Designed miniproteins, single chains. Designs and how they scored, part 62

Each design is a single chain, and the fold is of that chain. pLDDT is the mean over its residues in the fold that is shown.

## One batch from the design tools (miniprotein)

Design m2136
Fold by ESMFold2-Fast:
Structure m2136 (fold): chain A 114 residues (1-114)
Amino acid sequence: LQKYIDELRKLKQQISQATTSQEVQNLASKVIKLLEETLKTMQTQFNSTNLSSEQALQITNQLFSLLGSRTTLWLVYKNTKLSTQEKKDLALNAIDVAIASIESIQSILNKAQE
């Protein structure tokens, strides 16, 4: 999962430097694709990991946050009424939430491995 976190940090930096709505929309599209790949990788790990009930619930809560981030990024990508600054603020916040959620899931998976 560290590879996805590192790529999200790079995209976050690019979004912070973006000056047009089109740039933010293009970068948001890249973040969405990266989150979709991350979720696919996580699904494979969940299928092969012996999780306790508590760990499964903690992961589920983080997955809701991650899906919320993806939805926010989709709105940034598709919405024509939001200003460039509003799009940047929403995208940067969504990426921060996504990074925190992925880090939390990785920590839980590492604990499950003893």
Scores: mean pLDDT 85

Design m2137
Fold by ESMFold2-Fast:
Structure m2137 (fold): chain A 99 residues (1-99)
Amino acid sequence: MSEEERKKEGENAVKGARDALETAQKYIDEAKKLLEEGGDLDKVRELVRKAQTLVIAAYLYAAAADFFGLKDEANELLTQAREISKQVDEIEKKIDEKR
């Protein structure tokens, strides 16, 4: 693989991870709002599952970015993914407390 091809693949992976994390955060924000308003818990769970799927996608994209030499960007993306994953756990705990 050429240096230019590696750079392009890494940049594409970083973009994929950022897009996934941004969408995951939107689902988390919607889930938090719905939970605060006493909304449908099944809808909250659906939003959380969608966010979890996007966090997994972001981990895979970050791993690809690291493989193509974008280690610093990959580490930043992994940190963001872990923060969203923590928010998922907090929402799931709040759902269980409202049973």
Scores: mean pLDDT 86

Design m2138
Fold by ESMFold2-Fast:
Structure m2138 (fold): chain A 71 residues (1-71)
Amino acid sequence: ETAIALARSGEVDLAIKHLNDLYFSGKLSNEEVEAIAGTLFDEGFLTYSDIADIRNPIGVEDIKRALDKVL
């Protein structure tokens, strides 16, 4: 799995992006994503913050929408 290879090489942001792309495109199930993320977390390649970004990424559009409510 490319996401695993990316995380193990230190490309954590790319690994999370690739994993999310596979999940949201329907190529990975929730259980498969949890298995991959859990393995990488146990191996020390992902932090709690990284795990929070999996299946729930904050996009630029979501950030802009949040900022508009402050203005």
Scores: mean pLDDT 68

Design m2139
Fold by ESMFold2-Fast:
Order: C-alpha cells, then structure tokens, then sequence
Structure m2139 (fold): chain A 100 residues (1-100)
C-alpha cells in the first residue's frame, strides 16, 4: 500500500505539472524531465512555467489596451489564476526542499 500511495502521489503531481505546462505552452519533454530528475528540476520547470505565464499575461494586457473585450478579460483572469497556482506550487516545493 505504501508503494501504491507513493506512485499515486507522483502520478498526481505529474498530471498537474503536465496541465500547468500545457497551459503555459511548454513542451512535453520538459515535463518528463522534471518528473524523472528530482525536486531541483521540478522547481526549475515550475519557474519556467511562471516565466511563460508572465509573458502570456503581458501579451494579453497589450491586446486589452488596444481593444478591450469580455473574452480577453476572461482569458486574463484565467491566466492570473493559473499564475497564482504555479506560485503556490513553487512555494510548496521550496518548503519541501528545505525540510529534506
């Protein structure tokens, strides 16, 4: 049961990371590397996801400045929500690393 719990935890983290990376437009290979290589590479990938989300937010804010629409505002809200989730994941991983 302990081995199944650990495998389920790793698979759950991998799925969340894949969804966040896909939302940020990052490659499947980056996600696979983070899943295999340990906590430092997982942190590096989350920081890359954060940088990609910041770039998308900046681009979307420029579009809104040129012509605001409800659709663009909704997209901005979704990106900001995803960014907050990524920041939370980074904080959690940094705390786990400090305790290891």
Amino acid sequence: SAELEERRRRLGRGIVLQLEAAFAGLSREDVQRAGRAGPDDELDLYRRILAALDAQIAALQAQIAAGPTASLQQQLTLLQSERASVESAIARLEAERARA
Scores: mean pLDDT 71

Design m2140
Fold by ESMFold2-Fast:
Structure m2140 (fold): chain A 64 residues (1-64)
Amino acid sequence: SPEELVERIKELAEEYKKLVGKDPQKASEIAREISRLYAELRDDPEARKEVFDIIEKTVKELKK
């Protein structure tokens, strides 16, 4: 379901934050998986907005 995909992306974004400074290769693999799951949400604009908000929050947290 779209809700399960959004929750999975949220989990992957948290893992990405932990790995981006420690294991860039694994962080890159997680980023690719997030992109793949986001593509699965093409017919659900509300779920895509939730994912966009998750990514934006993640990027802002990494800039601190």
Scores: mean pLDDT 81

Design m2141
Fold by ESMFold2-Fast:
Order: sequence, then C-alpha cells, then structure tokens
Structure m2141 (fold): chain A 82 residues (1-82)
Amino acid sequence: MTKEQRAEELIKEAEEYVKKGRQAYENGDKKTAILYYKKAIDLANEVISTTNDPELIDKAEKVLKEAEKLYAEIRNQPLLKW
C-alpha cells in the first residue's frame, strides 16, 4: 500500500467519525460525540503529516477544521461538565 492509498483510507475514516460524532451528539451522547471528533482530528493530522499530495492534504485539512469546530462547540456548551 502506498502512503497516498493509506492517506485516502484515513480521510474516509475521519469523515465517517465526524458523521458518527454528529449522530451521537444528536442522540444526546456528548461523551461519544467528543471521542469520535477526537478520533477524526487524530486521523486527519496523520494524513497531513504523512502525505505530500496537495489534494489529500486539502481534504484532510477540511475534515480537521470541521471536527475541531464541532469539538470546540461541545466543549463550550454551558451544560457540558468535565
């Protein structure tokens, strides 16, 4: 498997984790949503650090920004206690 093929798989997994996180949040499971968003952030960062493909980096950065935004929104919710 090439680094580029692995990067595409990681981007797909990250996108799926963002989707699962949103679904968990809509179901009231904030803890699970946070775990999924963190996983998406980790996977997107792995792609950015391992590939030289500008298209794959762009896709990973978009997933990263979305997951970071959603994670920050949950962290800053008045009803979410740590």
Scores: mean pLDDT 80

Design m2142
Fold by ESMFold2-Fast:
Structure m2142 (fold): chain A 105 residues (1-105)
Amino acid sequence: EEIEKIMKLIKYRSVANSDDEYAPEGLINLGKLYKELGQVETAKKYYIEAYERAKRLGDAQALVNVGKELESLGYYDEAIKAYEDAVALGHPEAETLLKEVREKK
């Protein structure tokens, strides 16, 4: 199991470094792997980097995905920002997610 996580980590690092235009999902997957390894601060770092790239690219789906991961770690302020940016881009589930995360804070 740990070997599989390490292999995925290597793969997603390669993806994150290869193409700035399509890197948000690679960074989200890196964050998920670090979270599974118990490295929450490192996971947050990669989620914030994914948020910044998704925002620059106008990728509403990646913003929602980042928001959900930040919310799962208890970073509600950061999740709210990701969902607000996704709402601004017209993502169909983002308004519901924004309402729900605001109620948790």
Scores: mean pLDDT 78

Design m2143
Fold by ESMFold2-Fast:
Structure m2143 (fold): chain A 78 residues (1-78)
Amino acid sequence: MSKELEELLDKLLNTPDKKEREELREKIQELENKKLAELKARSKDAAEQLALLQAYAEENKPLIEKRREVARKLAEEE
């Protein structure tokens, strides 16, 4: 997942076609939503779900930072 998400983010930055960028953004969002659902499915307790989400964010901090960087650069281009 992490490598696939990074590859999609790199493709998004290097894609000049707006339609392809939109399709890549949708794929990235779908992967993020799927991972969030998987983490939530691992526990029915709300506090434990929050702890799992926080642990995932800490473990994947570089990927989250890259996601923010890509979003910022795209916003600055518009």
Scores: mean pLDDT 72

Design m2144
Fold by ESMFold2-Fast:
Structure m2144 (fold): chain A 65 residues (1-65)
Amino acid sequence: MEGAERFREALEAGDWAGAEGIAREETVLKKDVEAGEGILKAGEELGAPEEAIKGLRETIELLKS
């Protein structure tokens, strides 16, 4: 799951803008639910902002529905 790995690396480096771009590319633009779920889990584990986590969760649920 490369999207989640790239997202984790960006978060670990403190690159919030890069992490947001990766999450949007892998989840929204590619409509990849599995990548989105991996990114959401990584964000929750690494303490990403609650607003960002909420947005990712809502996007994943929309893609699943």
Scores: mean pLDDT 67

Design m2145
Fold by ESMFold2-Fast:
Structure m2145 (fold): chain A 81 residues (1-81)
Amino acid sequence: ARKLVTVNHTLHTEGTPEQALAALEEEIARAQAIDPSLTVSDIKVEPTEGGAVVTATLTALAPPDVDVPAETGHSETRYRP
């Protein structure tokens, strides 16, 4: 049986919340072009004193040949201007 893998992807930036959201949406679009099973279920934008933090919940189908534990993963990217 195919398994769903859920990952919370967090992007930190020293730019504006709008720039952070745009960068995250671009990363998601690229990922969806590679894996069409990838679905975005939630996007949260949190402004900070030095920039913004944007978190998206991503869900994808696990490969059938990989025995992946049912674990919610976290990934983090720092946007460098």
Scores: mean pLDDT 66

Design m2146
Fold by ESMFold2-Fast:
Structure m2146 (fold): chain A 74 residues (1-74)
Amino acid sequence: SLKDELIERAMELSKRADEIIKKNPNNKELVHGAILVQSYASFAIMSVKLEDLELAKKNIEKGEKLLEELEKKS
């Protein structure tokens, strides 16, 4: 279902952000950015539970864009 797809995308964002933190624990900029990605993922999951799929998708897209920039620097 669309809800399952959005939750899976949000969980993948959280996983990839966690990998950035684990690989770069002393890089404050990368750690702070990755925590922000995890925050977008959490808000997306919450939005799915509240049946706000448009807000969930927007938060996932913001998280994905930020994650791509962080992965270029890590």
Scores: mean pLDDT 89

Design m2147
Fold by ESMFold2-Fast:
Structure m2147 (fold): chain A 69 residues (1-69)
Amino acid sequence: MEAKKEEAEKIAEEAERKATLAVIRGDYDTAIEILQKAAEKLKELGVEELYKKVERGVKDVERLKQASL
C-alpha cells in the first residue's frame, strides 16, 4: 500500500506542476488533459485522497477556462 501511495504522490505532483505551467501559458485544455490523465492513473492505484485532490485541480482549471470563454 505504501508503494502505491508514493507512486500516486509522484503522479499527482508531476501532473499539478505540468498543469500549472500550462495554465501560465494560457493552455487550459492541456492543463485539464494532464490532470485528467493523472486522475485516471490515481483511480487505478486506488488512492482515493490523491484522486480527489487531482479532481479538485481539474475543476479549478475548468473554472479558469470557463471564465476566459
Scores: mean pLDDT 80

Design m2148
Fold by ESMFold2-Fast:
Structure m2148 (fold): chain A 62 residues (1-62)
Amino acid sequence: MLEEARQRARELAREYFEKYGKITLEDLKAITEELVKMGLTPIEARFIAAEAANEVLREKAA
């Protein structure tokens, strides 16, 4: 479950970055809501969404 959620969060973060060249707080909230819909708690979803966004930004900002 968590591993699947992490993959989905990375996919969404990547899509937002490709569209806008950045990941905003609003985008992060949208990713979090998607993960909650997958069955994660709000706290887990927020943490995983933030980690995925940070990972994507680190890879693409280089």
Scores: mean pLDDT 79

Design m2149
Fold by ESMFold2-Fast:
Structure m2149 (fold): chain A 64 residues (1-64)
Amino acid sequence: DDLEEQRRRRREEEAQEIVRRLGKISDELSATHTPDEQRRLMIEEAKRAAREFGRRMDVPSRVA
């Protein structure tokens, strides 16, 4: 496999995992919060996930 393709797949997989996790949180919030509150909390979770994703992607290409 091409290293570029492997990096792209890994990044895509990480993003998909975050989306799945946010979906679970969304379902849980929708049971206990209004749609507006759920949206606000989901935005905060998305920001948190983006920060975590960025941190994981902050690995130098040659030093893993």
Scores: mean pLDDT 71

Design m2150
Fold by ESMFold2-Fast:
Structure m2150 (fold): chain A 76 residues (1-76)
Amino acid sequence: VRETVERMIRGAAEKLADIPEDLMVALIAHELEKLGVPRAEAERLARRMVRAARDGDEEEAQRVIDETVEAVRRAA
């Protein structure tokens, strides 16, 4: 799970030059919903991931990874 979330943030950072931020948020939120995260929480976490990736904020990225892993575990 953590490795999957880390890949999502890395992928967002790489693609943000070519993909609109809103579309990236929608794609990540959809993947989190497939893992059982409620839609509203998935959208919130996805927005934070994309923003952290855009800003290069390593501390926020780590916080979002931790919160996302916990959200996926709660959904099970």
Scores: mean pLDDT 79

Design m2151
Fold by ESMFold2-Fast:
Order: sequence, then structure tokens, then C-alpha cells
Structure m2151 (fold): chain A 93 residues (1-93)
Amino acid sequence: LSELQKKVIEDFEEDTELFLERLKELSKIEPVEKVREKAEEELKRLEESVKRQLENLKTYEGASDEEIKELEKELKKLLEEFKKRAEEIIKEA
């Protein structure tokens, strides 16, 4: 992975970790329905962000189709982990 691709992955992991911490605190105060709604909103935002990042790398950084595909695969794994962790927080609420 290039340094730029590693940075994209690290930033994604950091942002999702911070959100999950906030979601866990929210689950102590808000009804489960509101917690689920917030998690779904963030998942949509993250999916849109991933799409934008991949398009920007291809358009402006000249990344190869192979590099884009590998990064997309890694980011999709992170999205799935986020979804699982958010669901665990909701179940504990």
C-alpha cells in the first residue's frame, strides 16, 4: 500500500472509533431506536465518503484500477466492522 492509501485507512479507522465511542455514550441516554437511527446515518455518510475518496484518488492522484480495487476492498472490510460494532452497542442498550 502507498503512504497515501495507508493514511486514508488510518483516518477512516480513527473517525469510526470516535463515532462508536460517542454512540456508546448516546446508548446510555437515548432510546434504542434513536441510537440505531444515528448509526444508520453515519453508515450512509461513511459509504458516501468511501466512494468520494476512491473517485478522488483515481481522478487526481492517478491511482491504478488495481490500487483502487485493493483500497476499496480494505475500506469495505472496515465498513462491515463498523456495522458489527454499532449493532453490538445497540444490543447492549
Scores: mean pLDDT 80

Design m2152
Fold by ESMFold2-Fast:
Structure m2152 (fold): chain A 102 residues (1-102)
Amino acid sequence: EELEKLEKEAKEEKERAKRLEEAAERFIQLIVDGSDESKLREAAEELKEELKKDGLDETIEKFEVVLKRVKDQGYTTAAKILEELIEELEREKKEEEEQKKS
């Protein structure tokens, strides 16, 4: 019973990790290929939704790491999209913190 629970949790975690990896790889590939802003924004939103399953703080931290890397490489369009998404996530976090203070 305990072993079956661990196996199920491991499978679910692996499938989730694969979805996150695929979303991240797609976003990075679109950046490298010099894709248009609409495609970059769509891929960034998909990556955001997968990361949000881990929580807002984790998502913000991961996007900040990616933002630094894309800025260092000169990908200005991707950097702008990531900055906008980080601002939206920080706003959501502030709203959640205000609700917890009630």
Scores: mean pLDDT 77

Design m2153
Fold by ESMFold2-Fast:
Structure m2153 (fold): chain A 67 residues (1-67)
Amino acid sequence: SYAAEALAAGLAGDGEAAKAIVERAAADPSLSTDEKNAAGAAAYTGLLSQGDEAAAREVAAIGRAAG
């Protein structure tokens, strides 16, 4: 799932991968709003757990822009 991939990227401290996964989830019309939000939340949680506040903020901005 996108949420599992996003969490794994975030926990690895890979902000670029986490961002790309969240952008793919946001652009996927087959996903529910809850599934898109879960991917963003997973990336954000993973990145924050690694202390990467800057990457977490970028992921949050992508989520807001996607609606």
Scores: mean pLDDT 81

Design m2154
Fold by ESMFold2-Fast:
Structure m2154 (fold): chain A 97 residues (1-97)
Amino acid sequence: MAERLRELFEREIEEYLKAGDVGKATALLFERKLLENYGLTWEDVARAIASEEERERLARRVREKLLEEGFPEGVAESFGEDVRQLLADWRRRMEEE
């Protein structure tokens, strides 16, 4: 599952580059970097796609990490919501099978 999700992203990036849509390819690369910055693995993402509960758990994990680093709660909540939205979008892409 994690490997398939990674392959999907790599393929989409290649397709956009072949079409000359550098902007969309760059946006996907940026989404990958955001997940990596939050300390998420492809396996974490695959579990979150399978379950709303896992998505909420990862969002809480990001929130807790930011709070530990001294960020205000409002900032931590916003980043947690961003992660939840990214995971929900990835679930939508994977649902097409």
Scores: mean pLDDT 70

Design m2155
Fold by ESMFold2-Fast:
Structure m2155 (fold): chain A 72 residues (1-72)
Amino acid sequence: ADEVLALLRSGGEVPEELREEVEAAEDIIVYATALGVPVDALPERVRAALRRRYPDEEVFARALAAAKQHVA
């Protein structure tokens, strides 16, 4: 979580093992910003599309936590 948050803020090289989590967090932030909603209040259609792209529930949960911390 903290490493992903640091990568989101710095724009540094993403380790392969954190790539999916960082990409998921970035997508969550982009969609929430574009729609003008909090990251935990994404519309069901958008959330479903993101969950389909990032099917690992633990990876998605960590990405959402990192995205929420980034925008706080």
Scores: mean pLDDT 76

Design m2156
Fold by ESMFold2-Fast:
Structure m2156 (fold): chain A 75 residues (1-75)
Amino acid sequence: MLEKAYEEGYRIGAEIARLVAAGRLDEAAALDEEAIARMKPLVEAAKTSEEARKEVEAFVKGAQEGAREALAEAA
């Protein structure tokens, strides 16, 4: 489960970063909003569940690493 959360975060983070680098800010904002909406139930669960918290942390780590790598490739 954590591995899937990381992989999904990585993909979403990389896509958002590529859109930002291309100046497609509206599309980047729409994708970010969609990702936040999808994660909202899990973020709520993370307030009382250690398992849910670890899944959120894996997703965030994936998104940060995906964004960093995509921006490095765009430079």
Scores: mean pLDDT 81

Design m2157
Fold by ESMFold2-Fast:
Structure m2157 (fold): chain A 81 residues (1-81)
Amino acid sequence: MKKEAEELKKRAEEELKRVEEAIKNKDVEKFLEEVKRLMEVGKEIAEFVRKNPDFKEGKELFEEFVARAQELAKKYYELLE
């Protein structure tokens, strides 16, 4: 469980950085590609939390992921304008 959570956290951080880079570079094509990968990681985190409801680190990971994804969604709106 802990090793799986650490791997998911690392993957989430890597994908969040790639989305941030695409937004900064105003690269819409790369942004869409990286958002797809980010959503896949988000689904895996949600499933991990569902299977391990008593594991607090998993819940914290999910909450942090959602918060950061919401920040990126705001930046994406600015990219479209």
Scores: mean pLDDT 80

Design m2158
Fold by ESMFold2-Fast:
Structure m2158 (fold): chain A 82 residues (1-82)
Amino acid sequence: SELKEKIRNLLEGILYEIETASSDEARKKFKEILEKNGVDFFVKLGLSEEQAKEVYDILLEAIDTKNFEEALKRINEIIDKE
């Protein structure tokens, strides 16, 4: 669906911005934004509460581990689940 692809493109864009951030300080700012509003933001975007929490956890893990390839794969699996 058009909405599914819009959500995918936005989440891929967020992940890309985190991956390409100029410093660990910039990545820490992304983590703080996600911790304050991330789950609510993803629910408003059209994800279920369960999907929003999964995406939130994946993005936080990617910031800590820098495994952006695995994060992208997991996000796509959540979006494609239906």
Scores: mean pLDDT 81

Design m2159
Fold by ESMFold2-Fast:
Structure m2159 (fold): chain A 130 residues (1-130)
Amino acid sequence: SELEEIERRLRERMVEQLRAYIAEHAPDGRLSLSQFQEFLMEMFIPLDEETMEELRKLFEELAPDGYMDLAQAEVLIEKIVKLLREKGMSIEELRALTRLTLEEGREAIENGLSPEEVFEMIMERERREE
């Protein structure tokens, strides 16, 4: 289905961006929970406190020494994508997340843009390019 294809693209994009993030911020391949949370914020992933607590518990199970590798982080990414869908994110919003780069996310945070404003900008860009 279109939704399953978008979920797959979002997972692949998040893994790609995380690989780049790890190369820049954790060159030994050891990512902390705090670094992973910063990565999610730069990706404009809308997570509430309940979802963050679930991710923290899963992180503690996967990385009891406080650090995870990319393969372990992929498990958390899969969980996040499922939770975004369960929270009722639209196909258009999920598609927008597949197009957002870490650089664009970082610039948006620095400029104080909301996730809604970032999504609208990306959706408008897609409308002009399609």
Scores: mean pLDDT 76

Design m2160
Fold by ESMFold2-Fast:
Structure m2160 (fold): chain A 74 residues (1-74)
Amino acid sequence: NNAVYYNNLGIVYQNLGKYFEAVKAYHKALEIRKKLFGKDSEHPDLLATEKNLQTLLLRSPEADKVIEYYNSIK
């Protein structure tokens, strides 16, 4: 499942401090999961990826720039 790959890739990039690459990877995982489970799904895998992305957006040192980048790729 490509969504699992991208979610894990996001975690790796986040741990390396590559926040823009991390947000892009989480966004791709989220797109794939929403396509499989539905956009408003409460599926655990979808919620886990959303939580990971939200944590990244709130805790990154450049949160404002990361949020701006994420909004540009939505």
Scores: mean pLDDT 76

Design m2161
Fold by ESMFold2-Fast:
Structure m2161 (fold): chain A 90 residues (1-90)
Amino acid sequence: DKAKQKLKKALDYVKDALKSLQKGDVDKAKKKLKKAIKYIKKAKKYYDTPGLDTAYQSTIQALNSLNKGDVDRAKTQLRQAIRQIEQVLK
């Protein structure tokens, strides 16, 4: 399904953002996270689930944390987003 494909792309971008932060590349992480947010918004048009709303909020919060220089908080928020997206995809 096109909706499930959009959500899988969002998951890949969130995982890429987390990997970029593990390598110390905050700018790359922000770019990947902005793409993840775009794909989550597209998926939300097809899925009306609390888990996807939580995933969306966690990705926005992660971006805000990175803009404030709080990398550790951003990593925690990205892990929460990954868990919620994976749960919606089951």
Scores: mean pLDDT 86

Design m2162
Fold by ESMFold2-Fast:
Structure m2162 (fold): chain A 59 residues (1-59)
Amino acid sequence: GYLTPEEVLEKLKEFEDDEEVLLTDQSGNSFVVKAGEFKEKLEKGDKSSPLKFKVEEVK
């Protein structure tokens, strides 16, 4: 299912900072980010944001 920004932060802790993860928003847009970079961006951002993401390992 889709995760809130706070849940995404917790999920990203399972990945190494340099590991690439696939994020998919609720509109079906997908993008690849490094886990550590996106974690830092979310930690500095508004965790109450209505944006939700699906987090998957890049294959």
Scores: mean pLDDT 75

Design m2163
Fold by ESMFold2-Fast:
Structure m2163 (fold): chain A 73 residues (1-73)
Amino acid sequence: SFEEEVRKAKKELIARVKALLDAGDVDAAKDLVNKFLGILDGTAERSDPEQKKILEEIKEEIEKEAAALLAKA
């Protein structure tokens, strides 16, 4: 489903962010998160209302998880 595909992309993003932070590359981790959030925003603008709601919910989850990871780095 659309939600399953977006949630898989989120899991891959968070794994990459963790790997960058483990390597000490905080700036690359921030850039990756910001780029991905921009892609979600652009996708939401072109999506139907149900897909847009899913993208907005997942965006909030990413912002929360990324902020927690960056605060620990």
Scores: mean pLDDT 84

Design m2164
Fold by ESMFold2-Fast:
Structure m2164 (fold): chain A 91 residues (1-91)
Amino acid sequence: SMAEEELKKLKEEIRREMEEAGLSEELKELVLKMLEILAENKDDPLKAAELMIPLLGEIRMNSPELAVPEEEVQAQVERARALLAEARAAA
């Protein structure tokens, strides 16, 4: 479909930018996996974020200087879900 073609073009463009930045092949593949998760879960950003947490661990192992703590991301996602649920219950 057109959406699959657009995702493919975006992945190719981002791959080129990562190559220019000198990222490793392992890190490039992890970034592309994150893009796929975002595209597959575009209607649920919190689910996309949760699915990306294991990939952050892989990034930390391959490029510690670019690492974001998995526990910090998990805590923020849980907080966002709790606030959203509370707001919905109050409506």
Scores: mean pLDDT 73

Design m2165
Fold by ESMFold2-Fast:
Structure m2165 (fold): chain A 102 residues (1-102)
Amino acid sequence: EEERVLEIVREAIEQVWGPDEAEKAVRVYRLYREGKSLEEIADELGISVETVKNLLIKARNLERLAREMIDAPREVVVAAMKAFLETGSLQAALEAATRAYI
């Protein structure tokens, strides 16, 4: 379910960068999925087009992690996402998932 994936993504971002950044990232992703352009999203949220691009790239990578770990417990997925957000490394995300699963 898309709603569940977005909820997990929001939780991970909130724990690393706080609730305001989590809300912005989720809102950027929802507006993009609704068919809005990067410029329209930037204007609506009062941020730069480059910031919108960076948030979308991060959200897409987190969505991919959630889909690849669909059978894993929520806490394992959140741990992997947090490691990815903190390091920018898929290897660190996989290591965090392994530790949380054990």
Scores: mean pLDDT 76

Design m2166
Fold by ESMFold2-Fast:
Structure m2166 (fold): chain A 79 residues (1-79)
Amino acid sequence: SNSEEVLAKLKELLERVEEIYRKLEEGKISPMEAEMEVGALFLHAATLAVLNELTPEQRAVLEEFYRKIDELMEKIAKL
């Protein structure tokens, strides 16, 4: 269903942010590269939220995604 597809896409975006965070911690990417990649994922997530009326489960994943981005951006700001 469309609902399952949207949930899967949101979970994939969350996993990509977590991977960026890991690579940044391991020194495998620069802070600038991390910020650029995260910016693209943020735009993608925002587009999904605008085009779809999200279920509570989908919204919870999106909120976790935004929380992870905030943590990553705070980490970059302290470097």
Scores: mean pLDDT 86

Design m2167
Fold by ESMFold2-Fast:
Structure m2167 (fold): chain A 96 residues (1-96)
Amino acid sequence: EPAPVDMEKVRKEVEETREYLRKHPAEFEAFLADADLAQLRALLFSFEVMEMVENNELTEEKIAEFIARARGLSDAEIRARTRAAWEELRARLEAE
C-alpha cells in the first residue's frame, strides 16, 4: 500500500519542477519530441497537478476526477492537450 500523499511535499516538488522547466525548456522540448503516449499522459497529469497547485485547488478528489476524464481521451487529444498545456505553462514561466 502506498504511503499517504504528502500534499505539502507535492506543492514543493511542483515549485521545484516549475523552476527546472523555466531554466531548461530546450531539454524538456527534446524529451517531449521523443515521448510516447504513456509518457504524454503522465506529462498531462503533471501539468494538471501544477495548475491545481497554482490555483490552490490541489485535492485528491480533483486528481481522481482528472484521471477518470483523461482515460477517455484519444491519442490525438492526448498529444494536442499535452502540447497546449506545455505551451501555456512555458508562456507563464517566461512572463515571471
Scores: mean pLDDT 77

Design m2168
Fold by ESMFold2-Fast:
Structure m2168 (fold): chain A 79 residues (1-79)
Amino acid sequence: SEEEKAYEELYKEVLELAEKEGIDREEVEKEWKAWMAKSYEKLEETEKIIEENRETTPEEVIEEMKKRIKAVKAYKKKQ
């Protein structure tokens, strides 16, 4: 599908940026899976968001992943 192809290309670019920024590959894979799962749940209800996600930039995905990684680390420090 077009969505699958677009996400596959986006994932490749996100992996390249993550490697450049020193983000652990396993963390990127976990965050990517979470991001995709969240996106698919939303997209089933609103098809217009599928088009927006297809046009999303690798930089935007990395920024979202960084936010979630920081939130998880902050949460763990409180334990």
Scores: mean pLDDT 64

Design m2169
Fold by ESMFold2-Fast:
Structure m2169 (fold): chain A 69 residues (1-69)
Amino acid sequence: GPSLADRVAAAFANAAKELVERGMTPEEAIAVIRDALDRYRAAHPGALTDEQYERVLKAAIDAVREAAA
């Protein structure tokens, strides 16, 4: 099955897409996702590496760009 990093990336990407679909601008959606990911990192210390968190953020940003196109 998918890794924890893959599941977290999918969850944040889906959340990011939903924010854009609800009328949030790409910039606003990215800001919300960055804040939410920082909170996830704080709530789950050691769950993912810094590199994995960067990949999660990239997946969410890519989802925002695709949804806003």
Scores: mean pLDDT 87

Design m2170
Fold by ESMFold2-Fast:
Structure m2170 (fold): chain A 87 residues (1-87)
Amino acid sequence: DERRKEAVKILDKVIEALEKLLKETPDPALQEELREMIELLKEHKAAVEAGKVVISDEDVESMKEGLKEITLENIKEMIRARQEIRA
């Protein structure tokens, strides 16, 4: 229960951070990737809230680490890597 609530709070913060980057980014390719990531995270949040996913303490820790990595530079690196794979 508490772990699920914490996971949902972290997911909300992740979604908010990505939505902020989306508003600040003029690059259409980056905007498209950010919109897709936000959509997937909203679906994941809904699944966690519905109890369809069991959340462990390790999962919460991993999510907190992931939140710290949400920067414009890291998102650009992820998009760069995906472009190289699809080129």
Scores: mean pLDDT 73

